# Ledger of designs, part 22: designed miniproteins, single chains, continued (2)

Each design is a single chain, and the fold is of that chain. pLDDT is the mean over its residues in the fold that is shown.

## One batch from the design tools (miniprotein)

Design m4784
Fold by ESMFold2-Fast:
Structure m4784 (fold): chain A 67 residues (1-67)
Amino acid sequence: GRAAAVEAATRAGLALGLSEELARRAGEGVVQFIERFGPEAAVQMLVASGLSRETAEAMVRAALAEL
């Protein structure tokens, strides 16, 4: 469900070097963006927000596994 998706995305961000606060904010944003615009749009938004494509793709994939 949504809560598990946020947690999975947050853990993926942390594993790739994001701070806990940034990983949590990005994790919540990832799930919201996937729900509204789909996974490709979520990756594009994260990259536009300053995250690396590697981090963005990992967080989106982690969230999708739990949605």
Scores: mean pLDDT 84

Design m4785
Fold by ESMFold2-Fast:
Structure m4785 (fold): chain A 80 residues (1-80)
Amino acid sequence: SDVERLKQRVDELKERTLKEADELVSQGKRDEAILVLEIGIGMLRIVLAVAKLTGDEELAKHTEEKIEELEAYLEELKAS
């Protein structure tokens, strides 16, 4: 279904964002890791806005959960 395909793309975007951020943190590039997370969150917020406009509640909820996970990691990095 279109919803499952879009949920998969949201998951892939989150996974890629976390992997890139983790690699940057491992290299001591914390500011770059923060930037990557902010970009990933911004892209997911656009997906969330589209889901809300199209009335896709399942995609909206799924995307909100992935945003929360990235925001939690971003706050952890900023607190360090």
Scores: mean pLDDT 89

Design m4786
Fold by ESMFold2-Fast:
Structure m4786 (fold): chain A 78 residues (1-78)
Amino acid sequence: SKEELIQQAEALLLAGEILFQEGRYDEAIEMYKKALELFEKAGDKEGIKRALEGLGRVYEAQGRYEEAKKYFEKAKEL
């Protein structure tokens, strides 16, 4: 169901945030991308935006500014 997809995506967002705080950037990106996919399947615009912003923050922390910019720009278009 849509609610089950959102619940799973929220758990993946939280996992990504924890991994990001731990400096585990590649694993954080993986969790945020999985969350993004589930929010897109659910049609949850707010969830999509949060996942994109999470990806932007991780890429920025890695010094990958071009990738970060693309994700932040996608989030602003929602």
Scores: mean pLDDT 91

Design m4787
Fold by ESMFold2-Fast:
Structure m4787 (fold): chain A 55 residues (1-55)
Amino acid sequence: SLRDQLLLDVFRIARDATLLVIERMRKNNKDPKVIEELERAAEELERLIRELEER
């Protein structure tokens, strides 16, 4: 559906942005707890992407 395609685009952009932020935070050696939370958010976004792609 069009809705699922639009959600897929949004989730892909959000995942890629989250991964970029994680990389930059790791380079600055700051806040492992926030990095862990962002990694869980990226994993959840990947799960949602996969679910939409399998429909």
Scores: mean pLDDT 85

Design m4789
Fold by ESMFold2-Fast:
Structure m4789 (fold): chain A 59 residues (1-59)
Amino acid sequence: SLLEQAERDLAQAEKALAAGDGAAASTAAWHAYKLFREAGDEEGARRARELLERGKALA
């Protein structure tokens, strides 16, 4: 489902942040954000956006 894919992309973003890879984290978080938005999951989209901003700050 879209939500399962979004959660997988979100997990990849978290792993990338933990590894210090801001660019990879931003890319994965942006993909998760789009999927959460399409699924209508506002909380998921908010979580993905927070990771996206953290990734951008690190990159």
Scores: mean pLDDT 87

Design m4790
Fold by ESMFold2-Fast:
Structure m4790 (fold): chain A 93 residues (1-93)
Amino acid sequence: DDTPVGKLWKEILEKAREIAKGEKDPEVRGLALMIAVAETLGRPETAKKIEELFEKLKKEKDEKEREKLLKELEELAKELEKELEKKLKELEA
């Protein structure tokens, strides 16, 4: 739709599609969505940190280190969710 909320979601989804570049892996698509949200919210440092953590996770063979990296990604996802909710509420005002 043409609402400010609809425009924000369209921007996020278009950016996520561009980042994913036809990737079929749901995990990679999920990360592309997180990066798109961070970039759209004006958090480029958060987007970069997500990319760096994902690259480390792909190369890590130690189970305990993988759990730590996943926990950091979950914390970043939770922070982005709160920031997105705040932005959506501001656009509805």
Scores: mean pLDDT 77

Design m4791
Fold by ESMFold2-Fast:
Structure m4791 (fold): chain A 57 residues (1-57)
Amino acid sequence: SKLEEAKKQLENARKVKEILPPVAKETGSLTPEEVKAALEFIDNEIKRLEDEVKKLE
């Protein structure tokens, strides 16, 4: 269902947010500014998905 798909995407987005800072630090491929920008993008996606889940419930 659309609700199940949205919940799955939300779970995945939250997982990415949790792993991004330690992965970026370990790989050394992102600057602190790039990490901040990526986290802001992920936070916006999480909010969008939370709003979608709320609409589908």
Scores: mean pLDDT 81

Design m4792
Fold by ESMFold2-Fast:
Order: sequence, then structure tokens, then C-alpha cells
Structure m4792 (fold): chain A 80 residues (1-80)
Amino acid sequence: MEEEAKKLSEEADKLFEEGLKLMRQGKYNDAAQKFREAAELYRKVADLYESLGKKDEARKWYTRAIAAEILAVGAEYLAS
């Protein structure tokens, strides 16, 4: 489970970095999709740490999920 959380966090970080690259290219709709996918995985990581009783770790990953969602909303706004 903790190993699964680490693997999912690595995948989320990769999606987040892809989103940032798309932002630099002005591909805001594509960037928003990557940020939303990253946010979903960050929340899943947080839920896994919560289930392990690691509340402080869970809060860190929920914070990252919220940050990714904010970036997704910003990218969607720029695309409009």
C-alpha cells in the first residue's frame, strides 16, 4: 500500500510536469486535463496515507491535489 502510494505519486508528478510544459506551449485545454488527472492521483495517494493512519502525509498530498486543481481551473479560464 505505501509502495503503491509512492508509485501513484510519481505518476501524478509526471502528469503535473506535462501540464506545466503544455502551459508554456499555450495549450491550455490540454494542460487543464493533465492537471486534473494529476489532482485525482494526488487525492488517491492522500487517501492511501489516510488509510494507513499517516494523517500528516495525507494532508501534504491533499494540498498538492488542491494546487493541481487550482492550476487546472486557471488553465481552463485562459483557454476560454
Scores: mean pLDDT 88

Design m4793
Fold by ESMFold2-Fast:
Structure m4793 (fold): chain A 98 residues (1-98)
Amino acid sequence: MERKERAYELGLSGTPEAVAEAARLLKDPDPEVRIAVIEGLAKNQEALDALAEEVWKLTKDPDPLVRRAALGALYESKDPEIREKAKAEIERFVREER
């Protein structure tokens, strides 16, 4: 199975075992794998909230697409604290760029 496809499915699954493996893949050397996990987590709020700290670290990832994916997923969180922090960071970037 393609690593990106597996990463996405693990993020989407939300079982404790899948969450643990997804946490490992968030540190994968391939940025496309990291993005795939984030996209899967964004569609599973329970799994996203469980890995919110790991995803938050990816807002400082060296790859700009990974950073964008991480902020987007956190902004869609059902946890108001996580969502507010992501919104503030997005507004900061928008203000600084234009």
Scores: mean pLDDT 77

Design m4794
Fold by ESMFold2-Fast:
Structure m4794 (fold): chain A 75 residues (1-75)
Amino acid sequence: DIEEQLAKLERGRDEVVEALRAAGQEAAAEHVDRTASEMLAQARKALEAGDEEKARELILELDRYLLTQYLRGMA
């Protein structure tokens, strides 16, 4: 379910942002929050337009983006 994946990524965004802030990475946390929120909005817009394939691509990109930012910030 695409809606479940979007909800999971929204929680993932919040968790990564919180982890970065806890690590003292305020600028990185703000950047991730803005970028991930924009990507989530684009994925929701694609889903609303009936473009499930594009929504799934954006979901995969966001998932990998959040993992990359978490690993970079916590290193």
Scores: mean pLDDT 85

Design m4795
Fold by ESMFold2-Fast:
Parts: sequence; structure tokens; C-alpha cells
Structure m4795 (fold): chain A 69 residues (1-69)
Amino acid sequence: MAEKKEEAIEEARRAAVEAARAHPDDLTLSIQKAVEAAERIANELGLDKQSREEVIEEAVRAAVEEHEA
């Protein structure tokens, strides 16, 4: 449900920011780690395909934004 999706987005975005900070010189690796974390979180929470895609998109955005800061 919507509550699980919002929880997944918040958790995935935090993981993505941590990945970006751990790999400040490698945007590609940061994005890859963000996608991996988002997929894991969405799977653990039992999200459908559409919600999983949204969680992944938000995680990738967070990683890119952290690299641009």
C-alpha cells in the first residue's frame, strides 16, 4: 500500500545518499549501489513492480543530487 511505498522511498534515498558519500569519485558505482539498495528494500517490503520502479527512480535521483552538491 502507499504507506509501504513512502517508507521504502525514504529508506532507499538515505541508502543512496550514503552510497554517494562513500563513493564521491564514482557516480556510476554510487548509482549502482543506490539501485541495489532500492531493489532490496522494495523486495523486503513486498512492493509491486510499479512501486519498485518509483523507489529505484527516487534512489537514483538522491545519489545524483548528492554528487552534484
Scores: mean pLDDT 81

Design m4796
Fold by ESMFold2-Fast:
Structure m4796 (fold): chain A 59 residues (1-59)
Amino acid sequence: AEELRREVERLAREAGLDERQIELLLENGITPEEIREWIRSGHDPALHAAILDRKEAAR
């Protein structure tokens, strides 16, 4: 549990995400494996965080 949060934070910071974006990923239950898959597939983790931010703002 704590190890998963730490890995999400590490991977997101390495991808250039800010603290707000990291919090959004954690609040939405994003796993380290999902972030690794995004990076492996050439997807921008910051773009995924922006999509989550828009979804939360609409709630």
Scores: mean pLDDT 76

Design m4797
Fold by ESMFold2-Fast:
Structure m4797 (fold): chain A 61 residues (1-61)
Amino acid sequence: MTDEEAKEWLKEIQKYLDAGLVELAKKGIDALEKESKTNKLSEEVKKEIEDLRKRVEEALK
């Protein structure tokens, strides 16, 4: 996975959150975080993943 691919995935997860599809957003961020552990991503992208995780967790409350 490249930074570009990770950013595309983040964009899709964000669309799910914006549409109120919180369970799909959670599945997406879970899968992206798992993939990020096996790939070298920039610190910028890692921060974006962490920030989106926090948004998903907030939406689940």
Scores: mean pLDDT 81

Design m4798
Fold by ESMFold2-Fast:
Structure m4798 (fold): chain A 96 residues (1-96)
Amino acid sequence: GADDPARADELMKKAEELAKQGKYEEALPLYEEALRIYEKAAEVLGPDYPALAEAYRALAELYRKLGKFEEAEPLFKRALEIEINQGLRLMEAGIA
Protein backbone atom coordinates (compact mmCIF):
# COMPACT_ATOMS: atom_id res chain seq x y z
CA GLY A 1 0.00 0.00 0.00
CA ALA A 2 0.95 3.70 0.07
CA ASP A 3 2.50 3.30 3.55
CA ASP A 4 4.46 0.13 2.69
CA PRO A 5 8.08 0.24 4.02
CA ALA A 6 9.21 -1.49 0.79
CA ARG A 7 7.94 1.58 -1.11
CA ALA A 8 9.88 3.81 1.30
CA ASP A 9 13.06 1.75 0.58
CA GLU A 10 12.51 2.33 -3.17
CA LEU A 11 11.99 6.09 -2.59
CA MET A 12 15.22 6.27 -0.52
CA LYS A 13 17.19 4.57 -3.31
CA LYS A 14 15.81 6.93 -5.99
CA ALA A 15 16.42 9.99 -3.78
CA GLU A 16 20.04 8.88 -3.09
CA GLU A 17 20.73 8.58 -6.84
CA LEU A 18 19.27 12.07 -7.45
CA ALA A 19 21.32 13.51 -4.55
CA LYS A 20 24.51 11.93 -5.99
CA GLN A 21 23.75 13.85 -9.21
CA GLY A 22 23.34 17.14 -7.26
CA LYS A 23 19.56 17.15 -7.91
CA TYR A 24 18.74 18.07 -4.32
CA GLU A 25 15.37 19.77 -5.05
CA GLU A 26 14.23 16.61 -6.90
CA ALA A 27 15.53 14.28 -4.14
CA LEU A 28 13.86 16.26 -1.31
CA PRO A 29 10.19 15.19 -1.84
CA LEU A 30 11.26 11.53 -2.22
CA TYR A 31 13.16 11.57 1.11
CA GLU A 32 10.22 13.40 2.77
CA GLU A 33 7.74 10.72 1.56
CA ALA A 34 10.08 7.88 2.64
CA LEU A 35 10.44 9.48 6.11
CA ARG A 36 6.63 9.80 6.41
CA ILE A 37 6.20 6.08 5.60
CA TYR A 38 8.97 5.01 8.04
CA GLU A 39 7.53 7.23 10.82
CA LYS A 40 4.17 5.49 10.35
CA ALA A 41 5.88 2.06 10.41
CA ALA A 42 7.73 3.07 13.63
CA GLU A 43 4.34 3.67 15.34
CA VAL A 44 3.85 -0.13 15.15
CA LEU A 45 7.45 -1.47 15.06
CA GLY A 46 8.90 0.90 17.67
CA PRO A 47 10.80 4.21 17.60
CA ASP A 48 14.29 2.61 17.21
CA TYR A 49 13.56 1.49 13.63
CA PRO A 50 16.92 1.63 11.71
CA ALA A 51 15.40 2.78 8.39
CA LEU A 52 13.83 5.74 10.23
CA ALA A 53 17.30 6.88 11.43
CA GLU A 54 18.67 6.62 7.86
CA ALA A 55 15.74 8.66 6.49
CA TYR A 56 16.19 11.43 9.13
CA ARG A 57 19.93 11.61 8.38
CA ALA A 58 19.45 11.67 4.58
CA LEU A 59 16.78 14.41 4.74
CA ALA A 60 18.95 16.40 7.20
CA GLU A 61 21.94 16.19 4.81
CA LEU A 62 19.76 17.44 1.92
CA TYR A 63 18.47 20.40 3.99
CA ARG A 64 22.11 21.20 4.87
CA LYS A 65 23.10 21.11 1.15
CA LEU A 66 20.15 23.42 0.38
CA GLY A 67 21.33 25.84 3.13
CA LYS A 68 18.34 24.99 5.37
CA PHE A 69 20.39 24.44 8.54
CA GLU A 70 17.48 25.26 10.90
CA GLU A 71 15.43 22.42 9.35
CA ALA A 72 18.44 20.04 9.26
CA GLU A 73 19.44 20.23 12.97
CA PRO A 74 16.35 18.56 14.57
CA LEU A 75 16.48 15.74 11.97
CA PHE A 76 20.16 15.00 12.75
CA LYS A 77 19.30 14.95 16.49
CA ARG A 78 16.47 12.43 15.89
CA ALA A 79 18.75 10.19 13.81
CA LEU A 80 21.43 10.26 16.55
CA GLU A 81 18.87 9.43 19.27
CA ILE A 82 17.71 6.34 17.33
CA GLU A 83 21.34 5.24 16.67
CA ILE A 84 22.30 5.66 20.36
CA ASN A 85 19.21 3.70 21.51
CA GLN A 86 20.09 0.88 19.06
CA GLY A 87 23.68 0.78 20.37
CA LEU A 88 22.48 0.63 23.99
CA ARG A 89 20.07 -2.23 23.17
CA LEU A 90 22.86 -4.20 21.46
CA MET A 91 25.08 -3.73 24.55
CA GLU A 92 22.22 -4.80 26.89
CA ALA A 93 21.73 -7.96 24.76
CA GLY A 94 25.44 -8.82 25.17
CA ILE A 95 26.15 -8.16 21.48
CA ALA A 96 29.00 -5.65 21.83
Scores: mean pLDDT 81

Design m4799
Fold by ESMFold2-Fast:
Structure m4799 (fold): chain A 105 residues (1-105)
Amino acid sequence: MVKQPPSVEAKEGETVVISASADNASAFNWYQQRPGEPLKLVIKDGSTRAEGVPSRYSGSMSGNSAELTIENVQKEDEATYYAVAKTKAGEYFFGPGTKLTVTPA
């Protein structure tokens, strides 16, 4: 089971960190789902930024935990972020999602 917080709030220009953890995870992918849009890969295999994703997005892992960091958060980053644990056997387990709300500065 993947654990992540249900929601996080930030003001435009702040740094946001969304944490996730799962037993037996070898890596985490992070997906962004904006209202009315499909799931978009933002971070692959813990720390690799996907093509077309802004440089202010980064990922890191330590043990069974992963963090998605968004620097200088913008209104366009308002979305639900799903952590997806990848096992050594190649299985994927979705987290429940963290809803990021971005308010004006």
Scores: mean pLDDT 84

Design m4800
Fold by ESMFold2-Fast:
Structure m4800 (fold): chain A 77 residues (1-77)
Amino acid sequence: MSPGAKVVIETLKEGLKLSEDDPESKEILEKALKEIEKDPSKYGQALTRAVSELSKINPELADKLVETLSQKMNEAL
């Protein structure tokens, strides 16, 4: 698994912890994680879709995911 895929998976897992009280956000994040588990090369597409869908229902969580991703990418790359 590439460093980029690992960072995205960790970011999505943090999103799941933040979405404990939001079933719709949790479903979006779980779907993205399952997509990456099937094909790790699609981590960028899965993340982009998840953030886009989250921005419509929970924009604060979407912003937090982007911020978390930026922090983790800066450390991993």
Scores: mean pLDDT 80

Design m4801
Fold by ESMFold2-Fast:
Structure m4801 (fold): chain A 82 residues (1-82)
Amino acid sequence: MENFKKGLEALSEGKYEEAVENFEKAIKEKPSAAAYTALGEAYYKLGKYEKAVEYYEKALELDPSNRVAQELLKKAKEKIEK
């Protein structure tokens, strides 16, 4: 998944909008819990907590046992409710 790798590189460099674009392309090519979790993280870094929640929930629909997505979802929901 070249777009997923580009998204991770952009995320690590603080280029959150570029990370979103690359993760959206990765999901278009092959939906995965990892790609939805990463897209949620990019939106969280942008302060778009409602979108982060949406994508973490999509990740958990694909993999309900994903502990990382569960923890990130909880964190993002706390930002919306406060």
Scores: mean pLDDT 84

Design m4802
Fold by ESMFold2-Fast:
Parts: structure tokens; C-alpha cells; sequence
Structure m4802 (fold): chain A 59 residues (1-59)
């Protein structure tokens, strides 16, 4: 449904952001970016599971 499609788009955008971070960041900076990515994706998935707007998980 619309929420699943929105969640998929948000996760794909986060994945692209992480790939760009991998090109520009190293060491602790990259580890922080990876941790933020994982938290964001988990938040989006939890919001979707609860039937809530996934964008609100990123606010």
C-alpha cells in the first residue's frame, strides 16, 4: 500500500546516502553514518509495522 511504498523509497534514499558516505567518510565518521542509517531504517520499519507514517519516524 502507500505506506509500504513510501517506506521503500525512504530506505532506498538512506541506502544511497550511506553509499555516498562510504565514498567521502572513513573510520569513526563512517561508523557513525552506518549507525545512523541502521537506526533510520529500523525506525521506518517499526513505523510501517505500527501502521504509522514512516516519514514521522525521521522527524
Amino acid sequence: GPLEEKAKELIERAEKGLEEAKKTLSGRGLQTAEAMYKRGVEGVKEALKAGEDPEKALA
Scores: mean pLDDT 80

Design m4803
Fold by ESMFold2-Fast:
Structure m4803 (fold): chain A 74 residues (1-74)
Amino acid sequence: SMEEIEEETELFKLAYEALKAIEEGDFEKARELIKEAVERVGRERTEGWISGIAAAMRNPEAREKALELLEEVE
């Protein structure tokens, strides 16, 4: 459905932008983007997308930092 495609596109964008923010050292921006993703689709789906995108980016350090920030989100 259009709603599923839109949700998946938004989540991909949020996770990608969060990982890019981490690469740039902008942890405040990364935390905000991760929080938005969790609020939209939940923690488990956000974790999955972060891990997948970080693997595609070949950046395990950014993945670890993103997962650390994810633990801080309520």
Scores: mean pLDDT 80

Design m4804
Fold by ESMFold2-Fast:
Structure m4804 (fold): chain A 99 residues (1-99)
Amino acid sequence: MSVEEILKEERDTFIEQGKELTKKAIETKDSSTLSTSMLLYGMAGDRRGMLEALAEGVEAGIPVDSALLERAARLAEELGMHDLSARLREEAERVRAEE
């Protein structure tokens, strides 16, 4: 088996596990499960999927600190995800006001 084939299979597995854990985090409202989901997307190199998982968790009411939301908004902007960047910034301001 080639290294590229093994890496592709690992990447696809991490993305699938990330999707399942994002769904579980939303169902359980568990920030730790959401963090694990984001880590799996990160290990797969799927930065867009990681940010989308964060957005889904935030929309579901999972608590996320304002500093993480601000960092995520900057990454979203760098990736051209301008609508998501704006939404994450608005949520960061909301969370900061409650801190």
Scores: mean pLDDT 82

Design m4805
Fold by ESMFold2-Fast:
Structure m4805 (fold): chain A 70 residues (1-70)
Amino acid sequence: SAMREEAEALWRAAKELLEEAAKEKDKSKAAALAAAGGVLAIAAAWLSEDEERAEEILREFKEGLAKVEA
């Protein structure tokens, strides 16, 4: 469905923001990028219409967030 395709696009954008946050030297900018990625990840999980996919997205987001905080 179009919503599932949009969910995957939002999740790809979220992952890109988390990767940028992990490489960012400024703590405030890294936090802002991670927060933006989090909003997109939540939107992707919601639009996925698949509880298993939603769980996977949120789990991978949590793993990505840990790399930003490392």
Scores: mean pLDDT 84

Design m4806
Fold by ESMFold2-Fast:
Structure m4806 (fold): chain A 68 residues (1-68)
Amino acid sequence: MLDEAREHLERAKKLLEQGNYEEAVKHFEEAIKLDPNLPEAYRLMSEAYEKLGDLTKANEYRLKAERL
């Protein structure tokens, strides 16, 4: 289960680097669903939402990362 969360996190990071923000968000969402104590996933998800122009969700995930 933890290995699967890490695998989703790594895939999401690659997608984010490639500019595929919508797919990156989906993989970050799966990673935090499997392991909710991943502050890196929340920070990068915030960045992905900023790139997508969803500033409300970007701020929400940034705050979640700060609370972990």
Scores: mean pLDDT 82

Design m4807
Fold by ESMFold2-Fast:
Structure m4807 (fold): chain A 70 residues (1-70)
Amino acid sequence: SLADRLAALQRDYGLSPREAAVAAMLAHGFSQEAIATALGVSRATVSRRTRRIFEKTGLRSREELRALVL
């Protein structure tokens, strides 16, 4: 399941639960604005979490993240 894949990403790459939530939404094609609204955070917070996700995973694009998550 998606939940099992996200749990594996948290375990294997050290993503926080907050970062894993952003990773899932990015993989499903949500904009940073939509993610910010959904999580009740600023767009700057989503941007920082996105940067940390790519740093921790070593990925460079949303397409690579989608392949890893889905």
Scores: mean pLDDT 83

Design m4808
Fold by ESMFold2-Fast:
Parts: structure tokens; C-alpha cells; sequence
Structure m4808 (fold): chain A 71 residues (1-71)
């Protein structure tokens, strides 16, 4: 479930594992999108971007995905 994946992302952030946090938030966003919850999907993509904002390439890939969901 998207909420469980988002919780795993928050736990990874508390441990300083930004890469793992980003992956969990991205999976949470994809799960929310699959359920038709576009608003939640975009919020989780935002959290994924925030988690990996030190990595320019990962930020750009997530922004491209978020743009695809906002149509």
C-alpha cells in the first residue's frame, strides 16, 4: 500500500539513508497513481525529490515523472 511505502521512506530519512528514502517515496507515488490518486502521487513524488535533492540527476528524473502524472 502507498501509505506503508511512504512510512518506510520516512524511516529511511530518519536513518540518513536518503537514497533508500527516495526509492520508497517513488514507489509510494507509483502505487497512489495506480489507485487513481493523482494528488497523493504528486505529493509522494515531491517527497522523493526532497529526499534526493543532493543528487541532480535523480531530481531531474523524478521531475520528469511528476510532469507525466500531471496531465
Amino acid sequence: MAEELAKKGEEALKKGDNETAGKYFEKAAEEARKQGDIKKALEYYGKAIEAVKGDREKVLKLLEKAQEWNE
Scores: mean pLDDT 77

Design m4809
Fold by ESMFold2-Fast:
Structure m4809 (fold): chain A 58 residues (1-58)
Amino acid sequence: SEALERGIELLREGRVAEGLVLIAQAIKNGEVSKDEAVERLREAGFDEEAEELEYLLT
């Protein structure tokens, strides 16, 4: 998902709230699954943000 990749770039820039909102919107729109987005965040080194995303979407 392009939105997922853009969200991860925002996280790398320290724009955490904007990045997480964009990723959450991509999941809600069906562009990427929650599990896939969480795994990609972990691969990028954002383990805490991945946990927050799971919590926010429950």
Scores: mean pLDDT 82

Design m4810
Fold by ESMFold2-Fast:
Structure m4810 (fold): chain A 58 residues (1-58)
Amino acid sequence: SVEELKKRAERILEAAKNATTPVQAEVIRHEARKLLQEAPTDEVRKILEEAIKLADSI
């Protein structure tokens, strides 16, 4: 469901905020890309893009 996708995206974003290592960043990018393939809403897509952006800063 859209609600479940949003909750999963929020968890990925939280993990991204707490990530400190390149290995953690790669896991976050991988999970975010998988969820993006499930054709989420614009809201969920923006959350995942923010998570990837945070991971890219590590």
Scores: mean pLDDT 82

Design m4811
Fold by ESMFold2-Fast:
Structure m4811 (fold): chain A 92 residues (1-92)
Amino acid sequence: SAVAEAIAAAARAVARAEGAEVDEEGLAAARALAERTLANAPPERRAEAEAALRQLAAILRQAAATGDLEAAARAAEPLLEELRELTLEGLA
């Protein structure tokens, strides 16, 4: 998934901006989680799940550019809640 790859790339950029070691297992897990979220979302809500994941990737890219992880966390919080709800709805 292009969206899952965008999330992994954004997360890698954030880790590098913070001087952290890039955790390849963590990046693989993030990609897998994004792909699972899309697969488990109800078909009528997949576009919403994809949009939320793309917005999350954009927030992570902005965090990498600015170094403001606190602002990124605040912006990401409602999207992470939405993605969790979509995943749970798809599994029900």
Scores: mean pLDDT 73

Design m4812
Fold by ESMFold2-Fast:
Structure m4812 (fold): chain A 98 residues (1-98)
Amino acid sequence: MNFTFEAVLGPGIDPATPAEMEAAFKAELEREGRDNVSVGFAASVGDVEAVEKAFEAFKAAGYDYIIGVALDAAGNAVLLKTGGDFSGSAAAHLAAVR
């Protein structure tokens, strides 16, 4: 499998999250029999605009699967956005990591 994972993280996100998300997405996409796949992940606490900007940048760059997550200070998702050819939900992938 040729797999590319790129993360854009804002403040308040655990630095371990990209590795956990990469492992979760890779496992799901391998289950689906996907090859030559690119995944863009954008996350921030309290900065919806930065997440949306990063999401649109991944979309413009032609990433196959894109996740954008903005959390509030309590860790609740105030923005959860997916793009590309997802068969699963971003919530399912996030639940697998958390």
Scores: mean pLDDT 70

Design m4813
Fold by ESMFold2-Fast:
Structure m4813 (fold): chain A 68 residues (1-68)
Amino acid sequence: MEEEAERLLAEVDARIAAGEPVSDILNWARQRLAELLAKAKTDEERRLVIRTGSRINERIQAAADAAA
């Protein structure tokens, strides 16, 4: 779970660096987070997915602010 969460964050960073539209990155990230949440078996894993979602949102918001 942790490795998958870190890979997701790295992919979000890569997509931001590639100049992908923020809306496309958000839609893709939401789908990946939903997949991880569906795989979560413990409360600790669910908290990790939620925390990862917050970290992704922060990165995407920073990219959107930089583009404005």
Scores: mean pLDDT 82

Design m4814
Fold by ESMFold2-Fast:
Structure m4814 (fold): chain A 86 residues (1-86)
Amino acid sequence: MTVKLILKGASVGQKLLGMGGGVTAELNGGEFSSKTEGDTGTFTVKNASKEGEEAVLESGRGIAEAGGKLTVEKKGDEITYTVDAS
């Protein structure tokens, strides 16, 4: 499956946490790509393992617990976690 984490209004540290989740997923057999622009970060993992999906979710949840809203959306073989910290 494809797992995405989108951070809005994110600090540099929060974007690094999202990057860490994506890298962990890649080490577990997924294909990781990132795009960061200003206060927005988008982290995509294609062919994510269960462990990779959990790593991305944990990074998003940790960011949200520090002061953001986590939203989850599933469409077919894609799951998107959006954290709005703005």
Scores: mean pLDDT 81

Design m4815
Fold by ESMFold2-Fast:
Parts: structure tokens; C-alpha cells; sequence
Structure m4815 (fold): chain A 59 residues (1-59)
């Protein structure tokens, strides 16, 4: 996991497996799916989830 992935995991209480799945979707260009999982698993708003996906792709 990158530093950004570790920070997101810690903040949202996600497991390593959940975060890796979300990060894999984001890197594959499946942004809507990654956003939806962050909202479901992390309890984020759509805008917060979009910002997190952008950070994951940039890392």
C-alpha cells in the first residue's frame, strides 16, 4: 500500500483487502465503482469519495 492508501485506510477504518480492491478499481479507470465502494465501505459522501479516488490514482 502507498502512503496515501494507508492514510485513507486508517481514516475510514477499511481493511487492507477492501482498500486494495478500491485502489485496483480506481487504477483500472472504474471510477464510478471505486466511488460507490468508498461510499458503502467508508461512509463517505460522493464528493469525498471522488477526492479519495483522485488521491489513489495520483499515488
Amino acid sequence: LTVVEKLIKHELGLSDEQLREIAALARAGQYDEAIALLQKEGGLSEEQARQAVEALVAS
Scores: mean pLDDT 77

Design m4816
Fold by ESMFold2-Fast:
Structure m4816 (fold): chain A 55 residues (1-55)
Amino acid sequence: MNPEQAERLHRAGLRRFEAGDYRGAVAAFQAALSLDPDNEEARANLEKAERLLRE
């Protein structure tokens, strides 16, 4: 896995989440988890973004 790339994707997801782009945040967090599947912070943030995307 590439931990630097995973962190960059996780940070991109956080920026999108803060901007209210929950769909974009979900995509970025999924990409981060594909490179670092053990990242519990990215998983928790993905779950939050998915919940908000579902209303």
Scores: mean pLDDT 82

Design m4817
Fold by ESMFold2-Fast:
Structure m4817 (fold): chain A 94 residues (1-94)
Amino acid sequence: GEAEVQALLDEIQAIVREIRRIADKILSDPSTPQSVKEKAREILFEAEILEGLALIAAGVGRITGDYAFAIAQLRRQLERLRALLEEMKALEAS
C-alpha cells in the first residue's frame, strides 16, 4: 500500500543522495583522473534518471490506486540503484 510505496521511495532518495555525495567528492578532487570523473558523471546521470522514474511510478500508484504496480517498479529501480551505488563506491576507492 501507500506506506510501502513511501518507504521504497525514501530508500531510493537516500541512495541517490549518497551517489551524489560520492560523485561530488570525486568531481571536486583535482587529482582524480578525467576517465574516473567521466564514469562518476555517467553513474550520477543514470541514478538521477532512475530517481525520476521512481517518482513517476509512485505518482501513478497514488493516482490510480495500483500500488502493486508501483511497488514492483520501485523495487526494480531500488535494486539497480544499489548496484550503481556499489559501482560509485568502487570508483571512489580506485
Scores: mean pLDDT 91

Design m4818
Fold by ESMFold2-Fast:
Structure m4818 (fold): chain A 85 residues (1-85)
Amino acid sequence: MAAELAEALRRAAEALRELAEKLREAGAPEEAVRLLLEAARLLEEAARAAEAGDLERALELAREAERLALEAMRLAREAGVVVPP
């Protein structure tokens, strides 16, 4: 379970980094790109916490990453950037 969670968190971090690059190319605000990259970093930390058996810390970091990603998507939408469904 912990190893599977860590793998899922790392895949999510990669997806957010890819999304950040696409949004940057689409002309999204720099703040939105920065927030997605920070969310990816937090997911990498969450993966490390999960591997160490600290599932509570992993969940806290994952929730903070989600909050940052949602804020990034809000900023991109306000700027008129097409957000994938």
Scores: mean pLDDT 84

Design m4820
Fold by ESMFold2-Fast:
Structure m4820 (fold): chain A 65 residues (1-65)
Amino acid sequence: SEEAKKYLQKGIELANRGEFDKAIEYFKKAIEIDPNLKEAYENLAWVYETLGKFDEAKKYREKAK
């Protein structure tokens, strides 16, 4: 989905600026629109890991496979 990819891209931009809470919102929106968008799960897992939320990171990383 083009819309889901736009949310993914915005989430990546936010994460690159250290705006992790906003990045999480955008990645979750991308997943809501396209549940098969592996890159959104991978980026969401990375953000949770960066925040020390390892249980959440593991759950989303498993969905990216």
Scores: mean pLDDT 88

Design m4821
Fold by ESMFold2-Fast:
Structure m4821 (fold): chain A 73 residues (1-73)
Amino acid sequence: NKKKVEELLEEAEKLFEEARKALEAGDTVTAAKLAKEALELALEAASLLLSEEELAELKARVDEILAGLDAQI
């Protein structure tokens, strides 16, 4: 299922880049929404490849990004 994982990660990566651009433009609300959508896709990809422990690690990294966005609001 490598192809599906690659497709999900590519889409998540695009959304993270859009979130970063929104954040640079000062639109923290749009940045948070895009980041959450990217996170959901990344977690779906991770569920196909990662153990429960690895998935928890990925979620922790994403929670850190979301906390950073929340601190800027």
Scores: mean pLDDT 75

